# Designs tried in a protein design run: designed miniproteins, single chains, continued (2). Part 78

Each design is a single chain, and the fold is of that chain. pLDDT is the mean over its residues in the fold that is shown.

## One batch from the design tools (miniprotein)

Design m6699
Fold by ESMFold2-Fast:
Structure m6699 (fold): chain A 137 residues (1-137)
Amino acid sequence: AAEEEAIKRAKEIEKLPYDEAVSKALNLFLEGAKALGDRAGVILAQALSVFDPRVKNKPKPLPGGFELLVKLMEAGVGFDPRLRDNLRKVLKEFGASDRAIELLFRGFELGEKYLKHPVGPYIVAGLLMLEEARREA
């Protein structure tokens, strides 16, 4: 199943040196968001690219990237049930579909449960978005 394959591949990525794992995680998340047409995910991925240690010339985040990060912090990025509705509202405001948000939350849930690396949630979310986009093509 798609979730099992995503977890398996994510476990392989988290075994890489820290910098390589972070770079691959953020690239997978960006490609997943792009493939699914998730504008909020693309904006978030571009803002997070400032933390990619392999990017020498860090790309300027898309307009609203830092604003989205601030709003996600205010909404409580930790997926507390009380804060999930606020997080969903912010993501929709920045152009996420309901399906993209569900895949993001599911990827984060699976990443927290099965992976030890801090970027594990982003790896799983990116892989789930890529698989969904493949099915829609």
Scores: mean pLDDT 74

Design m6700
Fold by ESMFold2-Fast:
Structure m6700 (fold): chain A 71 residues (1-71)
Amino acid sequence: MEAEKERLREEALELKERAEQLRKESTDPAVKDKYEQALGYALEALRAIDEEDLERAREYIERAQKLIDEV
């Protein structure tokens, strides 16, 4: 459980940093909005990890990744 929690935290932090960077690099408002949503999901994943809701954290990580991949 602790190893999985740490892995999910690392994934959520990487997605947060990537979404922030992609949002800064984008000039299209619609694309910026998608990256802002991805950032929001990454932050929600970190909150869920702190609450030890690892299933919900995994869902948010998947949603953040999907938004980044759809751009």
Scores: mean pLDDT 82

Design m6701
Fold by ESMFold2-Fast:
Structure m6701 (fold): chain A 90 residues (1-90)
Amino acid sequence: MASVEEKIKEYLELLEEIDRFLEENREIIANMSEEQQKKLKELLKEMQEITKEFLEKLEKGELTAEEAEEMIKKLKELFEEIKKIIEEAK
């Protein structure tokens, strides 16, 4: 079973991967339709809310490995939706 520390590292590495992907696709994102831009902003807001909850639980010492895994899963699902929107905009 993975430790909370391993899950924290996985979450942070996933955030770095997402940031890198968004940066690589900056021009595509800037030229997306208004509908695609709105959907992307909604997904980014959901990611920010999950990350806020993750960090708040981490600071309080309340973060379990199981909760961290659930948040990682949600973050991965949101990232796949972001990839799909950007791919459709190409």
Scores: mean pLDDT 84

Design m6702
Fold by ESMFold2-Fast:
Structure m6702 (fold): chain A 70 residues (1-70)
Amino acid sequence: MHREEGDRYLEKALAEPDPRKRLHYLGLAMLHYEEAGDYEALLAVQALVAATSGAVSAENRAFARALAAE
C-alpha cells in the first residue's frame, strides 16, 4: 500500500500550514511513492518540495541582500 501511504502523506502536507511540517510530510510522501515505483507522483512531490524550499531560501537571501545594502 505504498501509493496509498504516499497519497495520505501528500494530503497531510497540503493541509499543513507550517512549512517545516509540510516539508516533513512531503518527504514521507516521496519515500512511499519511490517504494511504490510511482515516479510521476514522486517527481510531482519533488517539485513541491523544491518550490517550498526555494521560496524560503529566496526570502532569506532577499532579506540578507536588503540588510547588506543598508
Scores: mean pLDDT 73

Design m6703
Fold by ESMFold2-Fast:
Structure m6703 (fold): chain A 60 residues (1-60)
Amino acid sequence: STRDQIDNIIRQTSNQITVITDNRFNGVNNNNTDQVQQSSDQINQILNDTTQQINNILNS
């Protein structure tokens, strides 16, 4: 169903954000500002991609 597809996308998106947050912050030693900026950029791209995927499903 459409709802199941959306739920799966949301779950995958949440997992991707968690991995990026964990990897970036746990791996940061001397350049916290740059790593935070990169993480923010990646999260924003994931959110934009997720929104587009959901819109495509809803319009299918």
Scores: mean pLDDT 75

Design m6704
Fold by ESMFold2-Fast:
Structure m6704 (fold): chain A 96 residues (1-96)
Amino acid sequence: SSILEELRERLEEIIGKMPESAQPAFREAVERLLDHAEAVLNDKSLTPTQKATLILAFTLGELTELDLQFPGDEAVAEANKEVQAVVLEFAEKVEA
C-alpha cells in the first residue's frame, strides 16, 4: 500500500533524529505497527472508522511500552508525540 510506504518514511525520519540507543526499540515498534496497519487495511469486514480506531489504539499501546522502556527520557517523550501526530494524520486519511 502506497499510504503505508508514506507512513514508514515519516516514522523512519522521526527515528533517525532520536538517540541511537533508542532507535532499535522504536524500529521494532514501527515494524509491528506497519504489519498491524496492513492487516487492518486489508480486512474487508472493517469500516474506515474502525480501521482508523484500531490503528490508533495499537499505536498508543506501542508508544506506552516505549515510554516504560525509557523512563524520564525527554527525547523519547518528544519522539512519541511526533509519532502520535504522524499516525493521527494517517488515521484521518484512512477514515476519509
Scores: mean pLDDT 87

Design m6705
Fold by ESMFold2-Fast:
Structure m6705 (fold): chain A 96 residues (1-96)
Amino acid sequence: MPSLQQIKDQADQVYQQTLKMIDDGKAIAKKLSPSQKKNVLKLIDRISAENARLYDDIMNATTVDDAIRSLRRLLVHRLALGGEIYVAERIIEREA
């Protein structure tokens, strides 16, 4: 049980970091024209939903093996999401 909790704690840290990036991205999106803001917010909402689903998989894991498999998927997905948010932020800055 302690090792399973440790894996879940690691997942929580990764998830919280991703939520902060999403919040920052939404704040920047509000500086755009209405059409661009709508498109960027829609993308961020989709990213947020998929990330939450992966996080739930880890939190609901009942074995260390299942938790580790789901955590590996979350880390890969988190990296991809971070890249997408970063690109969106850079596009926003170019509109200035």
Scores: mean pLDDT 74

Design m6706
Fold by ESMFold2-Fast:
Structure m6706 (fold): chain A 100 residues (1-100)
Amino acid sequence: KNPLPVEEANLLVRPSAEVQALLGEVGVTEKEVTVIELMQALSAWATLKRLYDPNNPTIVDLSDSRLGQLLGVDSLDMRDLQALLAEIRRLIAQGLLSVV
C-alpha cells in the first residue's frame, strides 16, 4: 500500500459541528485540524468506544456508530491509511469538513 501523501496529510481542515462534537469526545477541541490529526482522533474515538475487533485489533466495527453513519461504512481497517483518506475526502466533498 502506498504511504499517505505528506502534502495531503498536512492539509488543514475545519470540521463541521457534528464532526467537532465527535472529536471533542477524545479531547480535540481545535476549530482546525490537519488530516493526519483528524485520522488519529478518529482512531482514538474508536478506541474510546471499544469498537475494535478483539480478533483483529486494527479493524473497527462501525455498523451501530455515529462515525459509521458519517462515513457510510460498516467497518474500517485503521491501518489502511488510503481507505481512511478516501473517507476523509468524502467528508470534504459532502461539506462535513471544509479545507482551510
Scores: mean pLDDT 76

Design m6707
Fold by ESMFold2-Fast:
Structure m6707 (fold): chain A 78 residues (1-78)
Amino acid sequence: LEESLEELRDEITLGVMEIVAGVALTLVEKGKISEEEAIEFIEKQRETIIKANELSPETREELERLVEETKERLREIA
């Protein structure tokens, strides 16, 4: 069983982004922030995560997919 720091970092990174996405969706649903503000927030977090972490190609693809799916959901609920 291999649990490298790189694997843990990638898993944590995706988990953190999922939490960020969930918070943004909840705030838009509750009318606390606009769709545009939520998208800007998510894009900024994505940029920060990618720059701070040397992610595997697969994890980076999953991160990009999560971001795009979240942006689509934000557009639908706003």
Scores: mean pLDDT 76

Design m6708
Fold by ESMFold2-Fast:
Structure m6708 (fold): chain A 89 residues (1-89)
Amino acid sequence: SMEELKKEIEEMIEILEEEVRRILRELGFPEEEIERALEEFRKIVEEALKKLEPKVLEVLKLMAEVARSGLDPEVVEAQIKKADELAAK
């Protein structure tokens, strides 16, 4: 259902925000820059949420996996491939 899709999207967004905040702090970014990055991220997410398509949830899951890896280049490369496969459908 659309309600279940919205809930899963909101849960993935929360996970992504927490992971991004953690990574940026670990990389030594000042809190001001972290908050600016998260504000831009929220804007992108709001545009995605307007569509409420299953593909949006899949993209967010790929992004969450990348974030959880600490931006590991091998994980980034694998997720780009998965995103390309998703776009081809």
Scores: mean pLDDT 69

Design m6709
Fold by ESMFold2-Fast:
Structure m6709 (fold): chain A 79 residues (1-79)
Amino acid sequence: TDDVIQQAAKAAQQAGASPDQAQKLAQRLVDDAVDRAMAANPPPPGSSPEEWRAAVDAAARQHRDDIIQQATKEAKKLS
């Protein structure tokens, strides 16, 4: 997920957000996207912590483009 957070934060900074605003925005958007994806398609019951981490990382990467686009839009509202 770190790669997606970093890319979203970079996009937000390019759109005019401060580094602190960009980092907080990126973290929130990744967390929101992951929470929605996990609610819709949770790992099977009894999945290990490592399987859950893999699912979280996969969800973040799958929604990368949407997260980056949303970070740009939200950053423009903060500027």
Scores: mean pLDDT 80

Design m6710
Fold by ESMFold2-Fast:
Order: structure tokens, then sequence, then C-alpha cells
Structure m6710 (fold): chain A 97 residues (1-97)
């Protein structure tokens, strides 16, 4: 189902965000921005679970958060493997629209 795919992609995004937070652990400003994105994604995911008929609207919000995270990660020289995984997750979310 679309909901099962969103669950998979959310779990993958959350894992990459956790890895980025660990990678940037010595930079509190970057960690704060990544933690904010992580909380925003979790909040939207919970809203999808409560209102699955609004899935398309919430997908747009998740896509915008992922774009912001990718931009932040690239700006600060995150490992290519983590950025590439975020780009794959972004492409998969866009396919669900």
Amino acid sequence: SLIDKVKELFRRAARVLDELIEHFSDNPEIVAELRKARRELAQIYNEILENPDKLKEYLDKMIEILKRVISLAEKHGAPKELVDELRRILEEFEKLK
C-alpha cells in the first residue's frame, strides 16, 4: 500500500538523519537543524497515520524537508553515501505523488 511505502521511506530517512546527527555530533548548530528536521518528519508521518486521505498533501511537506536536509548535508560536506541515500529516498517520495 502507499502507507506501507511511506513507512519504509520514513524509516530509511530517519536512519540517515540519525547517521548525519552522529557524523556532525561535534557541531551543535548542524545537529540542532538535523534534529528539527527529524522531529518535523516524525510529526508529518504521525499525521499521515491519523489522516491517510491527506497523504498527497503530507508527501509535499516531507519532500520539502528532505530537500532542506540534502542541501544542509551537501553544504557541510556530509559523506556522499548518506547524501546519495537521501536523494534516493526523495526520488521514491516524488514517485508516490
Scores: mean pLDDT 88

Design m6711
Fold by ESMFold2-Fast:
Structure m6711 (fold): chain A 72 residues (1-72)
Amino acid sequence: RHEERVARAERSARGAVRYLREVLGLDVSELEARLEALLEELRAADPADEAAWRALEGRMVQAVRDFLAEHA
């Protein structure tokens, strides 16, 4: 279900941002903005296009990895 997949992505994004901000004390403002933009794309995506969904989910994971690499 489209709503279930979006909700899962939202929970994962919020969890990552919250962990990095509250536990590690990092400034996540840029990451939070990037993840929100990707969530908007995910919400607008065709629910039948599994390849597009996987690509967007991959971009969200990559955004977190890029952020960690910049702050390592």
Scores: mean pLDDT 79

Design m6712
Fold by ESMFold2-Fast:
Structure m6712 (fold): chain A 71 residues (1-71)
Amino acid sequence: SVDELVEQARKAVETLSDEEAIEHLRKLAEKYFSPEEVERLVAFFEQVRGLPKEQRIDALEAAIRELAKRR
C-alpha cells in the first residue's frame, strides 16, 4: 500500500545515508508508480536533502500521497 511506502521512506531517511535512502526509495516506489513518477520522487528527495530529517520526511510523505491521488 501507499502507507507502506510512506512508512519505509520514513525509516530509510531516519536510518540510512542519503544515497542509501534514495536507492531504497527508488526500489520501493517501483512497486507503486511508473518510472517517470519514480524519477520525480527521487528528484524531489534530492531537492529536500538540505532540510532537517523531520521536514524531509513530511515533504516526502506529501509527495508520495500527491502521486498516489493520480491513480
Scores: mean pLDDT 78

Design m6713
Fold by ESMFold2-Fast:
Structure m6713 (fold): chain A 65 residues (1-65)
Amino acid sequence: SRRELAVKALVAAGYSEEQARKMIETAVSNGISLIDLLRAVADKARAQGNFEAARALEDAVRKLE
């Protein structure tokens, strides 16, 4: 499912499965799409120098499009 893909991407970026599910729940509750959530987290990862995490999140965005 789209949510499971987003969970897997957030876990690959260094979040726990519990944290990933809470992030998705919060985003959806606020009207933020999974694509917008993952892009925001990827931007944060790049700003912090975590290019591996950013790449995993960007790959997931492409799969959700």
Scores: mean pLDDT 86

Design m6714
Fold by ESMFold2-Fast:
Structure m6714 (fold): chain A 79 residues (1-79)
Amino acid sequence: SMEERQGRVLARRLLEAPPERRAGILDGFVDSLIAAGQPDTALAILEAARRTIEREASPEEREPLLALIDEAEARIRAA
């Protein structure tokens, strides 16, 4: 699906980014999709990103990245 593709792109962007830039990337993504009125699409993309992180991230990077995804999902659900 489009959401699977976008989630994979987001996950790889996060993995390629320095750790200090990762929260900002997710904040920009969340803010953009909330502004567009697409919270369900945002949640679907984050779910796909979570699956990609679980497959492709090292054990060291996995926990911090999944915590950022959890925070992003919580923020969308609260909006």
Scores: mean pLDDT 87

Design m6715
Fold by ESMFold2-Fast:
Structure m6715 (fold): chain A 91 residues (1-91)
Amino acid sequence: NPEAEEARRKLEKEMEEKKLTESDKKYILELFERTAPYGIEVSLEISLGLIDRFAEQQKKIKELLKQGVEISSKVPSLQESIEEIKKELEK
């Protein structure tokens, strides 16, 4: 279905631009695939909304991560958590 493929490519572009994690990308694409048979336009709208929501959450986590970096250099237990968050943000 060319329309579904076009919508998928649009979602992938938006997810890349907003730097979503691989887990978030997978979730959104799976949701789109499950809902697309019932309406591509509605599925695209829902999926784009989730991309925006996940991007906002990612931005907030990134802000908290930056604030935590200066503290984590003095607290080894926090460094591991911050490294895990950074790794997820880069995926």
Scores: mean pLDDT 73

Design m6716
Fold by ESMFold2-Fast:
Parts: sequence; C-alpha cells; structure tokens
Structure m6716 (fold): chain A 55 residues (1-55)
Amino acid sequence: SAELERARRRGAGAAALGRALGNEEGQKWGDMGANSTTAEEAERYADLAGEALGV
C-alpha cells in the first residue's frame, strides 16, 4: 500500500541519517521502520527514529 511504502521510506531515511550522524538509536529504529510489514508499525518506528535524531 502507498501508506506502508511511505512509512518504510521515512524509516529508511531516518536510518540513513542515523548512520551519517553516528546516532545508533536512530539507525536501529529507522531500519525497523523500513522493514516493517504494516503501516502502523512502520510509522511507529519511523517516529521513534525521528525522536532519537531530534527531528
């Protein structure tokens, strides 16, 4: 679904930013979001990654 794909991309972007900044928590949560099978889980992990990254 478009919603799941969008949420996964948010997670992937957060994971990439976490790697670039050396923020391990942002990277881990972002990777979980990118690999989630439901939109709800993907958005939850993307949001956690964003919080860890301070955005």
Scores: mean pLDDT 85

Design m6717
Fold by ESMFold2-Fast:
Structure m6717 (fold): chain A 100 residues (1-100)
Amino acid sequence: SEKQKKIDEYLKKIAELVKELTDRALQATSPEEIKQILRELAEKVKEIFDEAAKDTGNENLRKAGEGFVKSIEQILSMENLEDVKRVLRALREGAEVRLK
């Protein structure tokens, strides 16, 4: 359906953004740089999900955006840099699978 096609297009945009920003975060040399990139990721992904929800009328997309923001806030609360990088690698891999 046209509505499902629009949802798939928004999800691809989100996956592309997740891949780009997680790649950038994994290349960052300081914890502060990683945190700034993750905040940018959360804000931009939420914006796309909110737009998708408005465009399609699917409120589950807004909830997905809120869930993503909460997941990033959990990563931001982690004290161990290697644990953060492990989670970022998993998030990047999930995005790559969505784009194939």
Scores: mean pLDDT 88

Design m6718
Fold by ESMFold2-Fast:
Structure m6718 (fold): chain A 90 residues (1-90)
Amino acid sequence: NLKFNIALLIAGLAMRAGVSREKALELFNEVLKLIDEDPSLVTNPEELLKRAVKNLIEKGILTKEDVKRIFDYLEELGDKSAKKLGEEVL
């Protein structure tokens, strides 16, 4: 199940970045919802992550600090777009 695996990978990445389990579960559910609304997002994980994080900030679930941790961690892993994506969300 590609949708479920992508959501698990994103949630697991957030937890490794220092986001709480409860917030990571919210991120997991938001990613699943976004893929159900637009299945093409499975081919654009950067846009998927950006939209999920932005929606959770708007809902008051993720703080600016949580988001910074996620994108800083992605940059450490060698994601060259992580800095730009963080700037677009923060």
Scores: mean pLDDT 83

Design m6719
Fold by ESMFold2-Fast:
Structure m6719 (fold): chain A 94 residues (1-94)
Amino acid sequence: SDADRQLALAERRLGPALQALEDAIKARDVDAFQRALDALLAGIRDLSTTDPALARQVLSSVRDQLRLAARTVPELRDAALAGAARLDALLAEI
């Protein structure tokens, strides 16, 4: 169905950005982290127009990952806290 195709495309689009975020956290690379987060926020916002429930689930998962990174990766602390605030703002919209 068109809905199944949209879901598969959303999962395909978010998968690379989720992996890039994980890789940036492991590398402690602030610039890579910001790029991955920007891509994820754009992808989650797009997903929220077609599947708000799935968008909220992905957002919640990413938010928890950012909160963990802020606690465990000092180099990313400020970026991760700012990112979590951006996710909380997006959550209020969906």
Scores: mean pLDDT 84

Design m6720
Fold by ESMFold2-Fast:
Structure m6720 (fold): chain A 86 residues (1-86)
Amino acid sequence: NKAKEEIYKLLKKGLVNEKKIKELMKEGNISHEEFVEIMIEALKSQGIELTEEEREKLLTSSLKERLELIFNKQVELGLERIKKAI
């Protein structure tokens, strides 16, 4: 699934564009559940693990809320790396 691969790459790069993600989800017939799986996989590849509560919340969240969670988790990781360097 090419759309799934493109979404995964965008999420890994931190390129959070809601319109582009919506277009890719529509083109690839990606369900909300499949999107959550791609997101968890992308975060895990960056060393970010989600709690069970966070995973459940994502399934009931809007796309905007899901993208905000990814962005916030990636920012937290970046800040922790900066704190270690200072």
Scores: mean pLDDT 75

Design m6721
Fold by ESMFold2-Fast:
Structure m6721 (fold): chain A 87 residues (1-87)
Amino acid sequence: SREELEARAREAIDSAEQDLDQIEELAKDPNLSEEERKAIIEGLKRGIQSLKKLIEEMKKQKMSQELIDRAEELIKRIEELIKELEK
């Protein structure tokens, strides 16, 4: 059902938000090596691609605009973190 698809999308977004919170804390580590920093950046870039695919599917399935907006906000947060890590 649409409600089941929306529930799964919400769970995916909730999980992504929790993962991002953990990555943001990891990214503050002053002992983070250049190799570890690059690995995090590449992981974050893959995360953006996954979220973009989720947004495409949510739009195709005509899911709530609030879920789409949340996923788009996550992409913006990830892009900001990548910029900070690339300093």
Scores: mean pLDDT 87

Design m6722
Fold by ESMFold2-Fast:
Structure m6722 (fold): chain A 80 residues (1-80)
Amino acid sequence: SLMEEVEELGKELDKAAETLSPEEQLAFSKEALKRLYELQEEFESSNPPLEERKEFAKKLQEVHEKILKIEEEAEKALRE
């Protein structure tokens, strides 16, 4: 399901933050953001009920925040 794909992306982000170099983290964060937007578009195109939209939006927010954190920390490492 799209929800499971968002959760798997979150797990991949956690692993990337622990195992990848700053350059690789930055590249992965950009690709992850594209994947997240594609998943959001697919979900919204199905016009799901409000309760499903709320649950999905919460998961999207959690994963989006992980992407932003990885990008910020990677950019800091590359500037030092």
Scores: mean pLDDT 83

Design m6723
Fold by ESMFold2-Fast:
Structure m6723 (fold): chain A 78 residues (1-78)
Amino acid sequence: MEELRRLIRELLEQGLPLEEVVKAVRDFLESRGAPQEVIDAVVAAVRDVLEGKTTLEEALLEIEVEIGMELIKEAVGL
């Protein structure tokens, strides 16, 4: 989670368009062998943050609650 949080934060600081941030996050998770369900949930949360619907911290907490921290950790090798 910390590497993912850092990646999203750095991409947001660079002022990249929403679709570029989403692509970078998806590519990162795919490179680590994350299941499609985890990728889809994280991508949806990132879109909500970029659209101003929620904060990054709240979106990441929701992913941890819905998918389980262990599954995220196993999927991304963190």
Scores: mean pLDDT 71

Design m6724
Fold by ESMFold2-Fast:
Structure m6724 (fold): chain A 107 residues (1-107)
Amino acid sequence: RSRELTIKNALKNGELTAMVFVAIEVNRAKQDVKKALEALREGNVEEAIKYLKDAIEHYQLAIDIAKAIGMDTSELEKMLENVQRALEAAEKGDVETAIKYAEEALK
């Protein structure tokens, strides 16, 4: 939970290291979205919400690092928006809509 330390380490070690950190955080976010999608399909909405929140944190960290090194973040921001829409639907109990947005976040 040292978000600031992760950002500092990525930036301190140069652009290539920052790109590796972006890739790691994007992969973590995608794994969380996959777990959320499985939980939604099983009807475990509470577990899905936890994974979607974790995925949002990982995408936001990836975007912050990418912006700091001048990377185009438009694709990452689109994925983040789909995860945020999935979370909103899940919190409202709209499982079908949450599944659709979670699937879009994995494309």
Scores: mean pLDDT 87

Design m6725
Fold by ESMFold2-Fast:
Structure m6725 (fold): chain A 69 residues (1-69)
Amino acid sequence: SMEELINELVEKLKKLIEENRDKLSIDELEDMVLALVLQFIRDKQLSDEAIKAVFEEAEKIWKEALEKL
């Protein structure tokens, strides 16, 4: 389901940010976030609508992370 897909993405993104926030610059962390999102899309062979939802959710998570950095 889309909900399960988004939940998996959220868990992976939050883990990546938490593990790297004290080790990387903001620019390096953003590059890693983008790389994870692109790899997730490739691995799951997502439809265009699912890709859009994934990017929208990733942007929300990244903005929330920036407010806490």
Scores: mean pLDDT 85

Design m6726
Fold by ESMFold2-Fast:
Structure m6726 (fold): chain A 92 residues (1-92)
Amino acid sequence: SERLKELLELLKPATDAAIAEAKRLVQEGKYEKAMEVLDVWTETVGEALLAVAEGDLEKAAEILREGAKKLEEMGAFETARAFREAAEAVEA
């Protein structure tokens, strides 16, 4: 699916940011918080991919924005930003 490939490419910055932020949290001894960031990232990506596979781009963008909000509340600002940018691109 071309739309799924496009979403995977759009989500690469979010993946890189999530790994970098989790690595920083691990270095700070915040293992549980690192796991929570990765869990929200994994759940958000999975649900967004499913929505795109079903042809629901509006739902995919909403899922990405909700994931971004959760990550922002956790202090994962770069991953949150990447998800918001992906949401805007999906709706374009």
Scores: mean pLDDT 87

Design m6727
Fold by ESMFold2-Fast:
Structure m6727 (fold): chain A 104 residues (1-104)
Amino acid sequence: SPLLKSLEEIKRLAEELRKQVADNPEVVKLIDQLLALVDQAEALVRAGDLEGALRVVQEAIRLATEIEELLLKKKLPKEVIRKAVIIGASLTSIYLLLREQLKE
């Protein structure tokens, strides 16, 4: 499934980001929450609950924005901030794919 592959890629990127910010517990906490939402979205997609998955992905997008803002406020390296931006963009892509798969 393209959705499941995209969710797994986001999980991989978020885990990499977590390692890069391991010395920033405030950011780690938000990334752990993001990873939990990605796992929840994957479970909902596997269960065929695309409406539930869409809601969880919307929550994940809001959290990804909060992570990006916190990274900017803490003046972390551009490479770290870029990874957070990619995660947010990828979540937005999944949101659009879920909307397309929702039945008429």
Scores: mean pLDDT 88

Design m6728
Fold by ESMFold2-Fast:
Structure m6728 (fold): chain A 91 residues (1-91)
Amino acid sequence: MAIARVRIRLEGGTPEDAQSAAGAAMKAAASVPGVTEVRLTRLTDDEVELEIRAETYESAMKHAEAAAQGAVDAARSLGKKATVEIEVIPG
């Protein structure tokens, strides 16, 4: 089992922007086959953190990359810049 943490920061974001990015990231992660669990672990005005659990490192990374892309695309649609950090912990 592997755990991926996806940390998303919005430059000049509002609470609504953060919620939009969080929703997009969770939706994107859930759209990839093999998701075990996707959890929102942190939501502030400009920060979003997700924890993704998967059977393998490869699966966790795929879900994390999908979440990251979803957040970046949502931020761009809002005229904002998102910075994303992905950390995968071996299980």
Scores: mean pLDDT 81

Design m6729
Fold by ESMFold2-Fast:
Structure m6729 (fold): chain A 72 residues (1-72)
Amino acid sequence: LEAANEELLAAVERAREVAKRDPSKAPEALEEVRELARRVAEQLGTPEARGAADNAIGLAEGITERILAEAA
């Protein structure tokens, strides 16, 4: 779980970097985080893994919304 959580947080950070450089790529970056989160939740199958996945998706969504608002 700890390793999976670190991987998810690293994916969120990568998504933030991509979206900051090119806001038009923010939806693609968010989708990558969602795909990783879904895979982690499916492979581990625990409530803790689902919580970590949901947290990562929420962070990436918030980052994407903020970047798109700033770019508008």
Scores: mean pLDDT 77

Design m6730
Fold by ESMFold2-Fast:
Order: structure tokens, then C-alpha cells, then sequence
Structure m6730 (fold): chain A 77 residues (1-77)
């Protein structure tokens, strides 16, 4: 399914929000727990978009969740 203009706008917002969360985590302003909560939210949204056939947004959210989880793991190490 090709992405709509709204899907592209939402994908850009998700990417910006993910980068901001990662930046705040690197500055010590977000905890591992907060990053994990954000990752779980992204995973839930990705699942819903997959069910709706909106694979483009699901992939963006899956990537966001993966990056947030990786940073949470790093903060706990």
C-alpha cells in the first residue's frame, strides 16, 4: 500500500519525536523506564497500523521502538 501524504507527515513526526527522545536520554533527561514505555506505545501503534494495512507507518513505528529499546538497554548497562 503506498503511503498517503498524511502518512508521510506522521512518519516525519514520529522520526522527530524519536530523535528528541534519544537526545533527551543521552542528556540524562529521560530514564530507561520512560524509553521502554515509549517503545511499548510505538509497538502497540505499529500492530494497529499493520492490522489496518498501513505497513509504511507500522515499519516507521517498529524502527522507532527498536531504537528506543536499544537506548533503554544501554542506560541499564
Amino acid sequence: MPPTERDKELAEQIRRDTEEALRLAREGKLSAEELEAAARRAEGLAEKFREAGRDYLAEVLEEAARRLRAEAERLRA
Scores: mean pLDDT 86

Design m6731
Fold by ESMFold2-Fast:
Structure m6731 (fold): chain A 56 residues (1-56)
Amino acid sequence: ETLPAPPAASDVEGQLARLREALKAAWPDMSDEEIEETLERARKVIEAHLANAAAA
């Protein structure tokens, strides 16, 4: 297990930090830039999902 999670600014940021750790562990050959791009896409998906849930 990795170090304890740092204080999260928001739920989205906390999820992204956790995803970053998981991505790095699963794909150690993936560069930090690739991970950042993946996380940015994930963030947009999460935000869209939350917006859709709020609209429902």
Scores: mean pLDDT 70

Design m6732
Fold by ESMFold2-Fast:
Structure m6732 (fold): chain A 83 residues (1-83)
Amino acid sequence: KEEIIEKAKELMEKKGASEAEKTLALSMVKSALENEEELEKVKELIEKEELTLENLVSYLLTRAVDRALERQEEERKLRELLE
């Protein structure tokens, strides 16, 4: 996991990210390392040299929205089964 953080840091430096952008992106990368699916996406972005704050925010926001919608759909289905 240390190697992933270092690679992300190097890639952000290479892309000319600001200190604020690097801090936020690295915080998001560290958070993603705690989730297997998010970890795989971070690895993919590093491999493609597409690891930017914008791409990380877009991915994690989409994931959060998808999880919220899926949870809402499951709650709705459960309620319908009980009615």
Scores: mean pLDDT 73

